# Designed miniproteins, single chains, continued (2), part 37

Each design is a single chain, and the fold is of that chain. pLDDT is the mean over its residues in the fold that is shown.

## One batch from the design tools (miniprotein)

Design m5343
Fold by ESMFold2-Fast:
Formats: C-alpha cells, sequence, structure tokens
Structure m5343 (fold): chain A 95 residues (1-95)
C-alpha cells in the first residue's frame, strides 16, 4: 500500500493523473485508495477545495512527504500561501 500510494502521489505532483490513478487502484486499503483517486479526479477538474478535503482525510490514514507536498501545491493554487508553506515544512520534517 505505501509504495503504490507514494508512487501515485509522485505522479500526481507531476500532473500525470492517469498514472497516479493506476497506482492507487493497487492500494489494498479501500478508503485510502478512494480518497486519493477522488482527490486526483477533482484536481483534473481544478476543484482544489474538494481535492484538499479528500487528501486531508487520506492524511488520517497514511502520512507521507509526497501527500504534504501535494496539499501545499493545492493551497498555493487557492492563493493560501501560509497554509501551503505549513504543509511544505511538514513534508521536509518527514524526509
Amino acid sequence: DKENAVKGLKYALEGKYDEALELFSKIKNIELARYLALAVKYMEKKDYERAIELLEEALKIFETPELYRLLGELYEKLGDYEKAEEYYKKAEELE
């Protein structure tokens, strides 16, 4: 689960959403898989608020630097630079 989630999140950070969805389909934790897949679909639609809500639910199940970086990027797209910086710092702390 962790390897597929991390690789999928890396593809999402690159804007490669179809590749991200393929990797998320391999995640055994069905809630995590659904949150990550739905978040990526909302990102494709530029519905960043809904994508953020889903990724914050995913954080409760699985915490990784790539997930924090993705949240930071989405908050930047909303113009919330303070929240974006907070998530980028959390990504750095996890290393």
Scores: mean pLDDT 86

Design m5344
Fold by ESMFold2-Fast:
Structure m5344 (fold): chain A 81 residues (1-81)
Amino acid sequence: MELSDLEVRILGVLMAHGPLTTAEIAERLGVSPATVSRHLRRLERAGLVEATGRGRSRRYRLVLGKVGPALEAATAARAAA
């Protein structure tokens, strides 16, 4: 599974700052909430993040058992390219 640079950065922010809303992630990364939302959906489908709460209070957190291998795979792909 290939992670984009922005997806790796989203995972890093969640690792450093704990559960965050889409708006909080967008503010920290300097990108639009719509862009972050699209990447969060891909990460959730991949099982790397999970959503807690509802609506505007929905927060995203790391799935600890899967994040490390996925980040290592993304780093290896960049080194190979």
Scores: mean pLDDT 72

Design m5345
Fold by ESMFold2-Fast:
Structure m5345 (fold): chain A 71 residues (1-71)
Amino acid sequence: AMRTVDLEALAQQLRDALGSPWSVERIAERLAEAFERHGARVDREKRTASGPQAALDAAITDVALELHRER
């Protein structure tokens, strides 16, 4: 199914969960880039990403791994 996620809310959740020193804005930008790489559509004005659940999950995993490495 197609899903839509809020980039700021998701970035804040990842920052809190992983204890990342990165700003929410930096994490949101990395999420936007990852969503675009996995074929999701990013609306930068609304700060949302939309796509199949598998594509969104893959993008989130990429960013979570990046944040884990930067710990």
Scores: mean pLDDT 83

Design m5346
Fold by ESMFold2-Fast:
Structure m5346 (fold): chain A 89 residues (1-89)
Amino acid sequence: SLKDKLIELLEKLKELLERLNMPQSVIDSVERTIEELKKEKDDVKAALLAGSTAGLLQMYLWVEGIEDEELWELLLKIDEVSSELFQKA
């Protein structure tokens, strides 16, 4: 399902953030979103939760001047899949 794909992408995002030694608060925020998505039964709410997390992290990276290509590609993919889930719900 698209929700399962979002969970997989967010788990990959968390692993990448850990590899890049990003602040623990950022890593913990992504983990909270993963756990909330696993419990969420409404696809609209799931899409909004994943999309808002990706959007806030994109803004954080932009403000901090972080230009990691793999991070940005993964965040854009999460935004794409969350948008697709929202449209199909």
Scores: mean pLDDT 86

Design m5347
Fold by ESMFold2-Fast:
Structure m5347 (fold): chain A 60 residues (1-60)
Amino acid sequence: MEDIRRAAEALAQGDYERAVKAFEEALKKNPDDPRAHTLLAEAYRKLGQEEEAERWRARA
């Protein structure tokens, strides 16, 4: 859960690339975390990667 908080902070700060990596690390530990799926989709959307955002949103 510490990892998802750090990732959310990066997202809030506008560091979308760092947020994506941090959410991916959180999912490596807890792959069933739907909040991480939702926030990772949002981070990809902010980066303009709509296809990746859609895939992660569907997994949430």
Scores: mean pLDDT 76

Design m5348
Fold by ESMFold2-Fast:
Structure m5348 (fold): chain A 71 residues (1-71)
Amino acid sequence: DALAIASETGAEVYRRAKKVLDDAEASKIGIKAANTTYDLLEAGASPEKAREEALKVGDELAKKILEEKKK
């Protein structure tokens, strides 16, 4: 189930992001990761590939938010 895989991947990314960001920021990143996973699965990517890309997107978004806070 693509939705279940996307939901679980989003939750994992949320938990990672919450270690360095506030809850609202981490939740937005988790949602983006879940959407990325779902879109990739619908496009025919494997669950492993979709999860890998979603984790990468989550990490890059967290980095961007942390960099923006330096201003």
Scores: mean pLDDT 82

Design m5349
Fold by ESMFold2-Fast:
Structure m5349 (fold): chain A 75 residues (1-75)
Amino acid sequence: SIEELVEEYLKVMKEAMELMQSASPEEQEEFRKLVEEYNKRLEEAVKNNASEEEISKLIEEAIKRFKELIAKLRK
């Protein structure tokens, strides 16, 4: 459900933000670029009256990419 996706997204973002406290400037910039990319894509989706399915796919993609970044930062 979209509620479960939003909950997962918030958990992933909280974990990423905690990691940013000890991250290098380069790692913080990579995180910032991802945030800006998904903010822009979500804004464009809302502006174009995207369906709940399209918005769900964007959130799922964002979760995946932020999880990949978190995994990279933990190595």
Scores: mean pLDDT 84

Design m5350
Fold by ESMFold2-Fast:
Structure m5350 (fold): chain A 70 residues (1-70)
Amino acid sequence: ISRDEAKALGRRAVNYIMNGDKEKAIEYLKKLRDAGVISQKDYDQIVTYINNGDYDKAAQTLSQALSRSL
């Protein structure tokens, strides 16, 4: 996966999180994890925040993970 592709996937994941679209958010987070853009630890933490309805923390955690990788 290219850096630009990873950025596009990341933006889509953040948008789905902020819109409360849990299913799409998790699908895009899996794509980022499987591509090695975010760690399993980051994935688990973000999904936990989503399941708790803590969308702002989920988006912040993802943004931090993307900043470290990109």
Scores: mean pLDDT 85

Design m5351
Fold by ESMFold2-Fast:
Structure m5351 (fold): chain A 57 residues (1-57)
Amino acid sequence: SREEALAELKAREDELVRQLATGEISAEEAQRRGREAVREVAKRLGLSPEEVRALPL
């Protein structure tokens, strides 16, 4: 569902923030994976990446 897909996106973003804060990944890698996660969720919801980024999480 839309709610499940957005919850998964938020969980992925929260994990990337934690990994960046602990030094497990670089800022560039976090940015790349974040864009990838938004793109995947956008495809699942039939929205553009810009539309997904505009949604309240």
Scores: mean pLDDT 81

Design m5353
Fold by ESMFold2-Fast:
Structure m5353 (fold): chain A 92 residues (1-92)
Amino acid sequence: MSAEALAEAVAAGLGALPGVLAARARAVGPDRLLVEIETPDVAAAEAVAERARRLLERVGDTDGRVESARVEPVPGTSRALVRLEVAVAPAA
């Protein structure tokens, strides 16, 4: 699977999770994805980060590895963003 195809699958799967307002994934290299998830609050963000990690480990048959995970409050709102960097095996 290409990194772009995996990014689309990840965004769709994450967008269906409880507590997710919006999910986006982008290929930032042939073997790396950047994933951003918008949640209504920091507690939801922590729960979503855990669920996203489990989903990513199951998607793409290549053992996607979450290399970093950050929860960032959105200034002026109660909302929080979850940012994940995911290493993926390059497509053959």
Scores: mean pLDDT 74

Design m5354
Fold by ESMFold2-Fast:
Structure m5354 (fold): chain A 90 residues (1-90)
Amino acid sequence: MSNEELLEEAARLAEELARRAFEEGLSEAEINEELQRIMEIARQSEISYLAEASVGVGMIAASAYIIAGESKARGYGIGFEKMAENLRKL
């Protein structure tokens, strides 16, 4: 798989995770399992440090929105959307 294909696959998983967070809600265990899958794909890219940083920024955004008073579903949804956006910009 090309570097571009790896980053796009990680971004698609992050977008699907955002959709599930907004529409279905996710447990912390489900979030952790899916994040590990996204991070494993990101680490396979030739720019792994930037891809891992993009995943981290999404998680920081999720945590910040939850602390600011958003629901867990909305906070994680926004964080995962930001993660997908950042991965596609790489």
Scores: mean pLDDT 76

Design m5355
Fold by ESMFold2-Fast:
Structure m5355 (fold): chain A 70 residues (1-70)
Amino acid sequence: KAQELLEKAKEAIKKGDYRKATELAKELAKLGKYKEALYIMKEAVKLKPDDTEIREAAKEIHEKYIEAIN
């Protein structure tokens, strides 16, 4: 369920596990839960602002979101 993925992602954020949060955000995006995925990516970026992998993942999810709403 998307709710379980979101809860796990929030826990990962609280634990500072930005990589796990990013992985779960990608899964949320695959389920079409783009707003939830982008929310998690925003929090992951706050944990690791200098991480290129996180920025690339956020960009990919954002592009999919824009494509889905157009």
Scores: mean pLDDT 81

Design m5356
Fold by ESMFold2-Fast:
Structure m5356 (fold): chain A 80 residues (1-80)
Amino acid sequence: SADELLEKAEELLDKAEELIKQGKYDEAIELAREARRLAMEALRQSTTKEQILRAIGLILRAIGLEFDAELLKKKAEEEK
């Protein structure tokens, strides 16, 4: 269901944020990408305005985390 996909996407994004804090950027990027896929599938299955808005929010959050992880990875590589 859309709600199950939204819940899974949110859990993956929470895990991705924790991985970023640990400096595990590649793993965080993979989880953010998977969460985006799940949120997009949830959007396709959404039947309520609340589900649609939640899916869009999670898609944007996933894109932001992927961007942040890639940026932090590049900065860590450029520090020396």
Scores: mean pLDDT 87

Design m5357
Fold by ESMFold2-Fast:
Formats: C-alpha cells, sequence, structure tokens
Structure m5357 (fold): chain A 80 residues (1-80)
C-alpha cells in the first residue's frame, strides 16, 4: 500500500539519521512523523501532517539535514 511504502522510506531515513554522529533531534522528529502518519486516516490529513513537520524541521534542523529530509518528504508526497 502507499502508506507501507511511506513508512518504509521514513524507517530508512530514521536509521540513516540515527547512525550519523552529532546531537541533532532529526531521527526522533522523523520517528514522531512516522507515528503521526501511521495514524492518518486520509491523504489530506497525511499531507497536512507532512506540511506541519516540514515547517518545524526547517526551523529546527541544520540546512544540510533539512535538505536530506525534504528530499525524502518529496518522494513521500509523490506516493500519496
Amino acid sequence: SPMEQVLALLGDLFLELESQPGGTPAGGMVGDLAARLARSKTKEEALKVIDEFEEQAKKTLPPDVYQRVSSVLDKIKSIL
């Protein structure tokens, strides 16, 4: 299903971010996003969750980390 593909992409991103040296909250934020998306009942709800996350990530994460996260979110939006 599209949601299974989305959660798989976020799981891969979570493992990538958690394996990187440094104290950024990026892995935890992606884990929280995955949990919120798993609870989403509609495509519209899922897209709102992604948009809210993207705005928060832009303010919170270093630019290079945000760019990586944003590229994965673009793939997710194309699947939904």
Scores: mean pLDDT 82

Design m5358
Fold by ESMFold2-Fast:
Structure m5358 (fold): chain A 55 residues (1-55)
Amino acid sequence: SKSDKLSKEASDLALKGADDSLQLYNDMKENKDRELNLLLENLNSLLSQLSLLLS
């Protein structure tokens, strides 16, 4: 079953590649979520200032 061993090794490498890709995706997502949160904080600050002008 040399072919079975090679098939298993190929499967294991594919799973590791998927895990590595998921980790990279999560890191990128966290960076984008931080950027989005900063933009939302800036928007909220502007809306608060506008609210004061309308009072």
Scores: mean pLDDT 83

Design m5359
Fold by ESMFold2-Fast:
Formats: sequence, C-alpha cells, structure tokens
Structure m5359 (fold): chain A 66 residues (1-66)
Amino acid sequence: DAARGKELWEKELKGGFQLNGEGGTGGPDLTGWPAAGLYRFLHAGVPGVIPAFSDEEAEALAAYLS
C-alpha cells in the first residue's frame, strides 16, 4: 500500500533520508532503489538511525519508494 508507505516515509525516514532530493541529509537518497533492495534495507533497519520495520511496513515503504 503506497499510501501507508508515504505515511511511514513522512513519519520515520524523511528526517534522515531523501526522496527526489528532498529530506534529511544524514542518509542516502532512496529515489530509484529497486523494491527488493528497499524491502531488505528497511526490514533490517539502520542501527541508531531507524528501527527495523515489520514485513508489512517494509513492503509498504518499498511500494511507495519504487
């Protein structure tokens, strides 16, 4: 669900990461990442930066960002 992914992006990732060049500067720009790569990255989380997302949350974020 891309709408769920947008909500999670705005709440959890926008402060540290970019989408289309907009967002926090602490992490990489996620624009154009393949959905499978995004899913694996988000499911694993980033220690000290973002929590590990659930399977459903990681799928929703990957769908929104891909």
Scores: mean pLDDT 72

Design m5360
Fold by ESMFold2-Fast:
Structure m5360 (fold): chain A 59 residues (1-59)
Amino acid sequence: MKEKIEELLEKALKEIPNLTPDEARQLVFETARELKAAGATDSEVVAFANRLLEAIDAK
């Protein structure tokens, strides 16, 4: 699970600069849902979402 979270985080961070804030939030929501479906814990999903939201807020 950690490896999948790291991979998806890296991919999302590369895409976010090319997205509008609304599109970036949608990507975070969709990826968090995918991780939860793959068996990630609530704490792992929250930590993942927070890292991506920090990247969005930096813009």
Scores: mean pLDDT 77

Design m5361
Fold by ESMFold2-Fast:
Structure m5361 (fold): chain A 57 residues (1-57)
Amino acid sequence: MKPVTPEEVVAAIRELMDREGRAPTLEEIAKRLGVTPEQVEAVLREAMERGGLDLDR
């Protein structure tokens, strides 16, 4: 499996939200990107720690 970037994860989330009209699960995001839910969660945690994907306020 290739590593995924936070940008790819965000793009997958937006696409899934547009298609389903709801927030996607980690499993749906992982399936979309061809990785495991654990990998998606790790990428999101790293991005949030860097302040890249964290929604504040």
Scores: mean pLDDT 72

Design m5362
Fold by ESMFold2-Fast:
Structure m5362 (fold): chain A 56 residues (1-56)
Amino acid sequence: MEVTVAVPRRAGETDEEALQRAVEELKKKGYEVTSARTLTDPLTGRRYAVATGTPK
């Protein structure tokens, strides 16, 4: 089972900081992180950090 977590970048936060929060959220849930990236939502223009992982 693969799980994806997306967290919106906060005001004053860097892409790297948002990415770290997404990765930590996935690890906290007991998943091994397989990929992580930042993207802009084309519908809202909002910046997101996206992490994907699998159960250990």
Scores: mean pLDDT 78

Design m5363
Fold by ESMFold2-Fast:
Structure m5363 (fold): chain A 100 residues (1-100)
Amino acid sequence: GINKEVLELILEAGVYHLHASVLVLLARRYAAEGTPEALEEARRLLEEAVEYAEEAVRKAREAIRLAREAGDEFGIAQAEAELRSSEELLREAREELERL
């Protein structure tokens, strides 16, 4: 069965991931407006999204480490899936920030 500490870390990573995802989507809407004010807001939102995505990655890596120590194969699989998704989101947020 899944270790409780591993599950809590996966849940925390998921919450940070959701926050980052919403911020990226909102930043894209502002960037599409193309005004100086909208681009400034898009930059601010992407900078915040990067911070949340970095926390999601950190929590997911911690979950993988604990799951491996516990021999929790299900926890490893779930945490690795969360890590991959959060790393992709982090890469995307950084790339979009760089293009502003």
Scores: mean pLDDT 91

Design m5364
Fold by ESMFold2-Fast:
Order: sequence, then structure tokens, then C-alpha cells
Structure m5364 (fold): chain A 67 residues (1-67)
Amino acid sequence: SLAEERLREEIKKYEQELKKNPNNADSYINLAEAYLGLGDVEKAKEYAQKALEIDPNNERAKKLLES
């Protein structure tokens, strides 16, 4: 679907951004949300955990791990 195509393009974008800036918490959050949108809960939690390691007070990352 168009929504899945957009999510996969977001994943590519933020994966490339992380290659340049591996400590960018926002990129990890965006990857976590995109993977969750695709139904990949395992990858979503992995990326949310990485975001929390960088930004421990990130509310969106906390919600992704507690959902």
C-alpha cells in the first residue's frame, strides 16, 4: 500500500541519517515508529531502546517500549 511504501522510504532515510550521525535519538524514534507501522514490533522496540540510551527522557520512546 502507499502507507507501507512511505514507511519504507522513511526507514531508508533515517537509516542513512544514522550512518552519518549514529547518536541521533530522533532518527531512532522515527525508525521505531516506522517499523511499528509495518508491524515489526521487535525492531520497533530495539530502535526505541537505542533512542532511550541516547535520550533517557524521551516520552515517545518510553511509550513504544511500554505499549
Scores: mean pLDDT 84

Design m5365
Fold by ESMFold2-Fast:
Structure m5365 (fold): chain A 70 residues (1-70)
Amino acid sequence: MSKVEEFKEFLEELLKKTEEGEISVEEAYKEAQKKAEEILPTLSEEEQKELRELMIEFIEKLNEIEEKKK
């Protein structure tokens, strides 16, 4: 499994935990950012672009979860 695929699975796990109320949206964002910062310097330029796209999608999904809680 590539590091980008592992990161995608990590983001999916964070989304699930956030939807279940195990962690806050803010905590999910911080964990995702921390993981991204850890792996970014180990990735190729192409993989870094893919990771940024995954982060954008993840943030959009977190915002949807936040809106549903209002």
Scores: mean pLDDT 81

Design m5366
Fold by ESMFold2-Fast:
Structure m5366 (fold): chain A 88 residues (1-88)
Amino acid sequence: MAEEALKAGDYEKAVKLFEEEIKKDPNNATAYANLARAYYKMGDYGKALEYVRKALEIDPNNKEAHEVLAEIYRDLGDEKAAEALRKA
């Protein structure tokens, strides 16, 4: 459902569906991580890092959040990614 929208490249639909998952379960770290991935794919690194941070606050070992974070660090470099994380 939401994951299919993300894989299909329909990032706006993926955002809406993951927001619905978060509404049903506010402690769903994976939904926050997938929301971060959708924003990352749309080029909104600030929102992506904000939602990665929320996912890791809920579950510090969340695999999806660490994967998104690694991709952002690769694209921006560690310094810019760390700066954005401090401001998120």
Scores: mean pLDDT 78

Design m5367
Fold by ESMFold2-Fast:
Structure m5367 (fold): chain A 65 residues (1-65)
Amino acid sequence: MLTEEERRELAERLAEKLSPLVTAGHRDAGVSDAPRTVRVEDALRAIKAAEQAGTLDSLRRLAES
């Protein structure tokens, strides 16, 4: 379970890591409607959803590498 500060820090890291990768990776995967950039607000929503789904550890790994 993430604290509020950890959630915010993870969201910032995730947004920074995924913004260039989303532009390159998702387009290459044929997902034309994928967001070209990931914003901290979008990352926060994803983290909240992952917490409820129990997949938060996967998002943490993605944010790290």
Scores: mean pLDDT 63

Design m5368
Fold by ESMFold2-Fast:
Structure m5368 (fold): chain A 61 residues (1-61)
Amino acid sequence: KVEELLQGLRELSKSLPPEQAALVAEAIEAIRAGDLARARELASKLSPLVAQGVEEAIRAA
């Protein structure tokens, strides 16, 4: 389930501005590394809709 959410975030990042896409990529790596605190910090810098996706992935991890 978490991998499906991370894949969804990766696809979403293709339509985002470069700075937002970079934050999403860092959040995916943080979640994969188990650094959920870092992922939450990165989510706070994202637009609300994208941040919701990151929070969902954190809860599934």
Scores: mean pLDDT 81

Design m5369
Fold by ESMFold2-Fast:
Structure m5369 (fold): chain A 95 residues (1-95)
Amino acid sequence: SLHDKYKELLSQFTPEQRDKFQEALAMIYGSVMSGLPIPEETIELFLEVYREDPELFSRLVNSLIDLLNSSSDPLLREVGKRLEDVYKKVLELEK
């Protein structure tokens, strides 16, 4: 399943990297829930995880975007769109 794929990819990161990724994801979720802008720290946290393993990070993010976009919950689909935007910014900064 998409959920199993996401969990498998996430498990390949260290506990510290997983915590940073989940903290950044929680910031995106909080932004969607509150209607407030995504904090700059969100991009910084994702950059730290990306730099450790860019290929694994890209697989993880794309897996999560697919999972969120498959949801019947419009809130989770909006989180997926915001995650895609943040991911594009991370890639632009590492050009």
Scores: mean pLDDT 85

Design m5370
Fold by ESMFold2-Fast:
Structure m5370 (fold): chain A 91 residues (1-91)
Amino acid sequence: MSLLEKAKRLLEEAERLLREAERAIEAGDYERARKLIEEAREKVREAARLADEAYEKGELSKEEYRELVLRITALEIEAVGLQTDIDLGLP
């Protein structure tokens, strides 16, 4: 598995975890939601490291790297939004 393939897989896993976290919030299970958000953020952080490594090694075009950075940023924004929902006690 290439660095790019690993990064993409981690982002897909993070997306699934954030969707599960959203459902946990809707169910009022804030402790489970917090854990899922933490796991998702760890995967996003690892994906960011792999994307940076792949770009530095010349394995990614500037366009491919930009696309990964935008996906990483979008997932981090989503994670912060869900954490805010928990902190405010929103369903």
Scores: mean pLDDT 87

Design m5371
Fold by ESMFold2-Fast:
Structure m5371 (fold): chain A 70 residues (1-70)
Amino acid sequence: SEEEIEERKKEFEEIVEDAVETLKKAGFSDEEIIEKIKELGKEALSNEKDEETRKKLEEVIKKIIEEVKK
């Protein structure tokens, strides 16, 4: 359902944001964080069979990458 897709998106966004904070605390550069988030996103998208959920997860990855670049 659309509600399940939105819940999955929120959960994934929290996981990715937590990963960014962990990598920042570990002393990784913004460029290194972006590459690691791209790899994480690639794995998540390859394991997702639902097209609508996959698009929402891709949107999260793009949003977080743009926030790291700022």
Scores: mean pLDDT 82

Design m5372
Fold by ESMFold2-Fast:
Structure m5372 (fold): chain A 93 residues (1-93)
Amino acid sequence: AAEEVLELIDEAAEAVRAGDFEKATELLREAARLVEEHKEELSEEEIKELTIRAISLALLIIGEAIDRNAFEEAEPTLKAVLELLRALDEAAE
């Protein structure tokens, strides 16, 4: 579960760097679903690592949106990473 979520976050980061915010949004929604489905299987250390990666990705989304002047295109992607962060927070408790 953690490895699959990490792969989706990494793929989403590559999509964001390429300017493909739509693909990043779909990947992040899938990551959030996997966290919700497998929350009982995630250790506290795995949740912490995934949370740090998701925060880093949120900063990347903001940076790319500024650089590309593409805030409206990036807004759904930012919402998707915030939904992933919420799922991780709920899995921690």
Scores: mean pLDDT 85

Design m5373
Fold by ESMFold2-Fast:
Structure m5373 (fold): chain A 86 residues (1-86)
Amino acid sequence: GEEAGKAGAEGAKKTLEAVIKSGGSISGAIGGALSVIGAGTTAMLGGSKEEARKSGESAKKAALSGGGEEGEKAAREGGEKAAEAA
C-alpha cells in the first residue's frame, strides 16, 4: 500500500522533470504527474493491479500530450512501479 504511493510520487516527479527537460507544456507535465499519482493512490488504497495499470496507461497518454518520448517513458515506468508495489 504505502510502497505504491511512494512509487507513484517518485514517478510523478520524474515525469515532471522529463516533460520540462524536453520542452513540453506545463499542462502536459501536470497531467502526467497527476495520472502517475492516481496510479500510486489507487494501489495504496487497495485497488487491484489492473486498476493501477489502467491509471498508468492514463499517465502515459497524458505525458505524450505534453512531454513526448521522455515524458512517456517516465510515466510508463512510474505507473508500472506503482502497479507492482500494489
Scores: mean pLDDT 63

Design m5374
Fold by ESMFold2-Fast:
Structure m5374 (fold): chain A 98 residues (1-98)
Amino acid sequence: MPPLSETERRIIEAALELFGEKGYENTSLAEIARAAGVSRATLYRHFPSKEALAEAVEEYILEKVEEAAKTMEPDIAEAFKAMARNVAKLARESLAKK
């Protein structure tokens, strides 16, 4: 998979912050675009749906957790990665259930 562009990274970071503060259902793509400092058209070009953006946020979190885990003790690293995967799974299941 190609690496994230700087624009995609900014959008993902803004989405992560807003999903954490307001929850997934209460966060719009327009708010994410504003927080990331991009136009709505630019956001839709990179992430055509809120679901696609949520999947990208999940992958980004897991990648950062994996990097952080390299500096942790193995038992703590595995618990942290398992917790991150469970949070991401619950967010995805919440999206699918409606």
Scores: mean pLDDT 73

Design m5375
Fold by ESMFold2-Fast:
Structure m5375 (fold): chain A 77 residues (1-77)
Amino acid sequence: MQEVINLAEQFARLASAGDPSAKPLAEKALQAAKEGNLEEAIKYMEEVIKRLEKDPYIKEAAQGLLEGFKEAAEKAK
């Protein structure tokens, strides 16, 4: 559980740095992760990544964090 929350927090910080307009969606993803709704958290994270077109390096890093989150979520059930 803590691992998925840590990944969601890192994702939210990275997304806010890349595009401030993505912050509300990243916050929703973090809240869903804290509530244990990992599938909804993944959905919001994917929406955030679609908004990170401005910086390809940040988008790639965010995609890596999402993959790590998906793997941690599977281990958490």
Scores: mean pLDDT 79

Design m5376
Fold by ESMFold2-Fast:
Parts: structure tokens; C-alpha cells; sequence
Structure m5376 (fold): chain A 60 residues (1-60)
């Protein structure tokens, strides 16, 4: 379906953005505990962004 196709495109874009953010966290963070906290936060943010994009797709 068109919704499934666009959903997969949105998911791929979110994963690409997450990968870039994870690289930034890796470069900027020296403490392992802070690194893990920032990784968890980045993953949670990516999930919220995906939900937001799916909501937009469902509006039409």
C-alpha cells in the first residue's frame, strides 16, 4: 500500500538521522555512563520523530 511504502521511507530517513546522531554522541562523549544515557535518549527521540511522521501520513 502507499501508506506502507511512505512509512518505510520515513523509517529509513529516521534511521539515517539516528545514525548521524549516534556518531556525534560517540565523538563528543568520553564517559561511558553518559554515552549510554545519550544513546537511549537519541533512540527515544527517533521513535517520537517516526510517530510524528506516521501521524502526518495518516492525515491524508
Amino acid sequence: SELQRRGLEALREVFDELAKRLKEIYKETTDPEEFMKKVVEAIAEAGREFDRRLAELRRS
Scores: mean pLDDT 84

Design m5377
Fold by ESMFold2-Fast:
Structure m5377 (fold): chain A 80 residues (1-80)
Amino acid sequence: SKEEVEEFAKKKLEELIKWLKENPDATRDEMLAGVHKLVQEVAKKVFEKFGRTEEALKFIARLHRKIVDEVDKLYEELKA
């Protein structure tokens, strides 16, 4: 279901955030690699389950923006 994909994305984001907090020496490249992998995995699941619909594209766009915003903020806090 759509809710299942949202829970998957949330769990993956929480795991990435936890990893960043536990690894303050992580490079920006490692952080970005984590973000890219997460977004790619979620996008693949969304397209496989729902096809390339307008709602699927909007969901992925919203998720990508949210992840970038949250991860960038946390990374800056870890480097401050």
Scores: mean pLDDT 79

Design m5379
Fold by ESMFold2-Fast:
Structure m5379 (fold): chain A 100 residues (1-100)
Amino acid sequence: STYLELVKKLAEEGRYEEAMKAAYVYFLDTGDAEGAVKMFRIVVEELKKNKASKETAEAVLKDAKGFLEYVKKHHPDTPESVLKEMEELIKELEELVKEL
């Protein structure tokens, strides 16, 4: 996927909010919530590896929470397994923010 490669590149370059936005646009274009969550996971793993600032981690956490709220409100047919994966991702981001 062109979006997957873009998200990887942006995250590797430390452009985490742009990577999150690319994953969100992928979801809007495709309806593939599972794919979008996998893309968000790539961003979180790069944040953990690169010792990102607390401010950066908080911005990514805000974007992740906003996505979950958007999906629950506008796409109630989204599989529960995908919602749980996103909730676990958010918990990992909350823990990362506490450690920074």
Scores: mean pLDDT 86

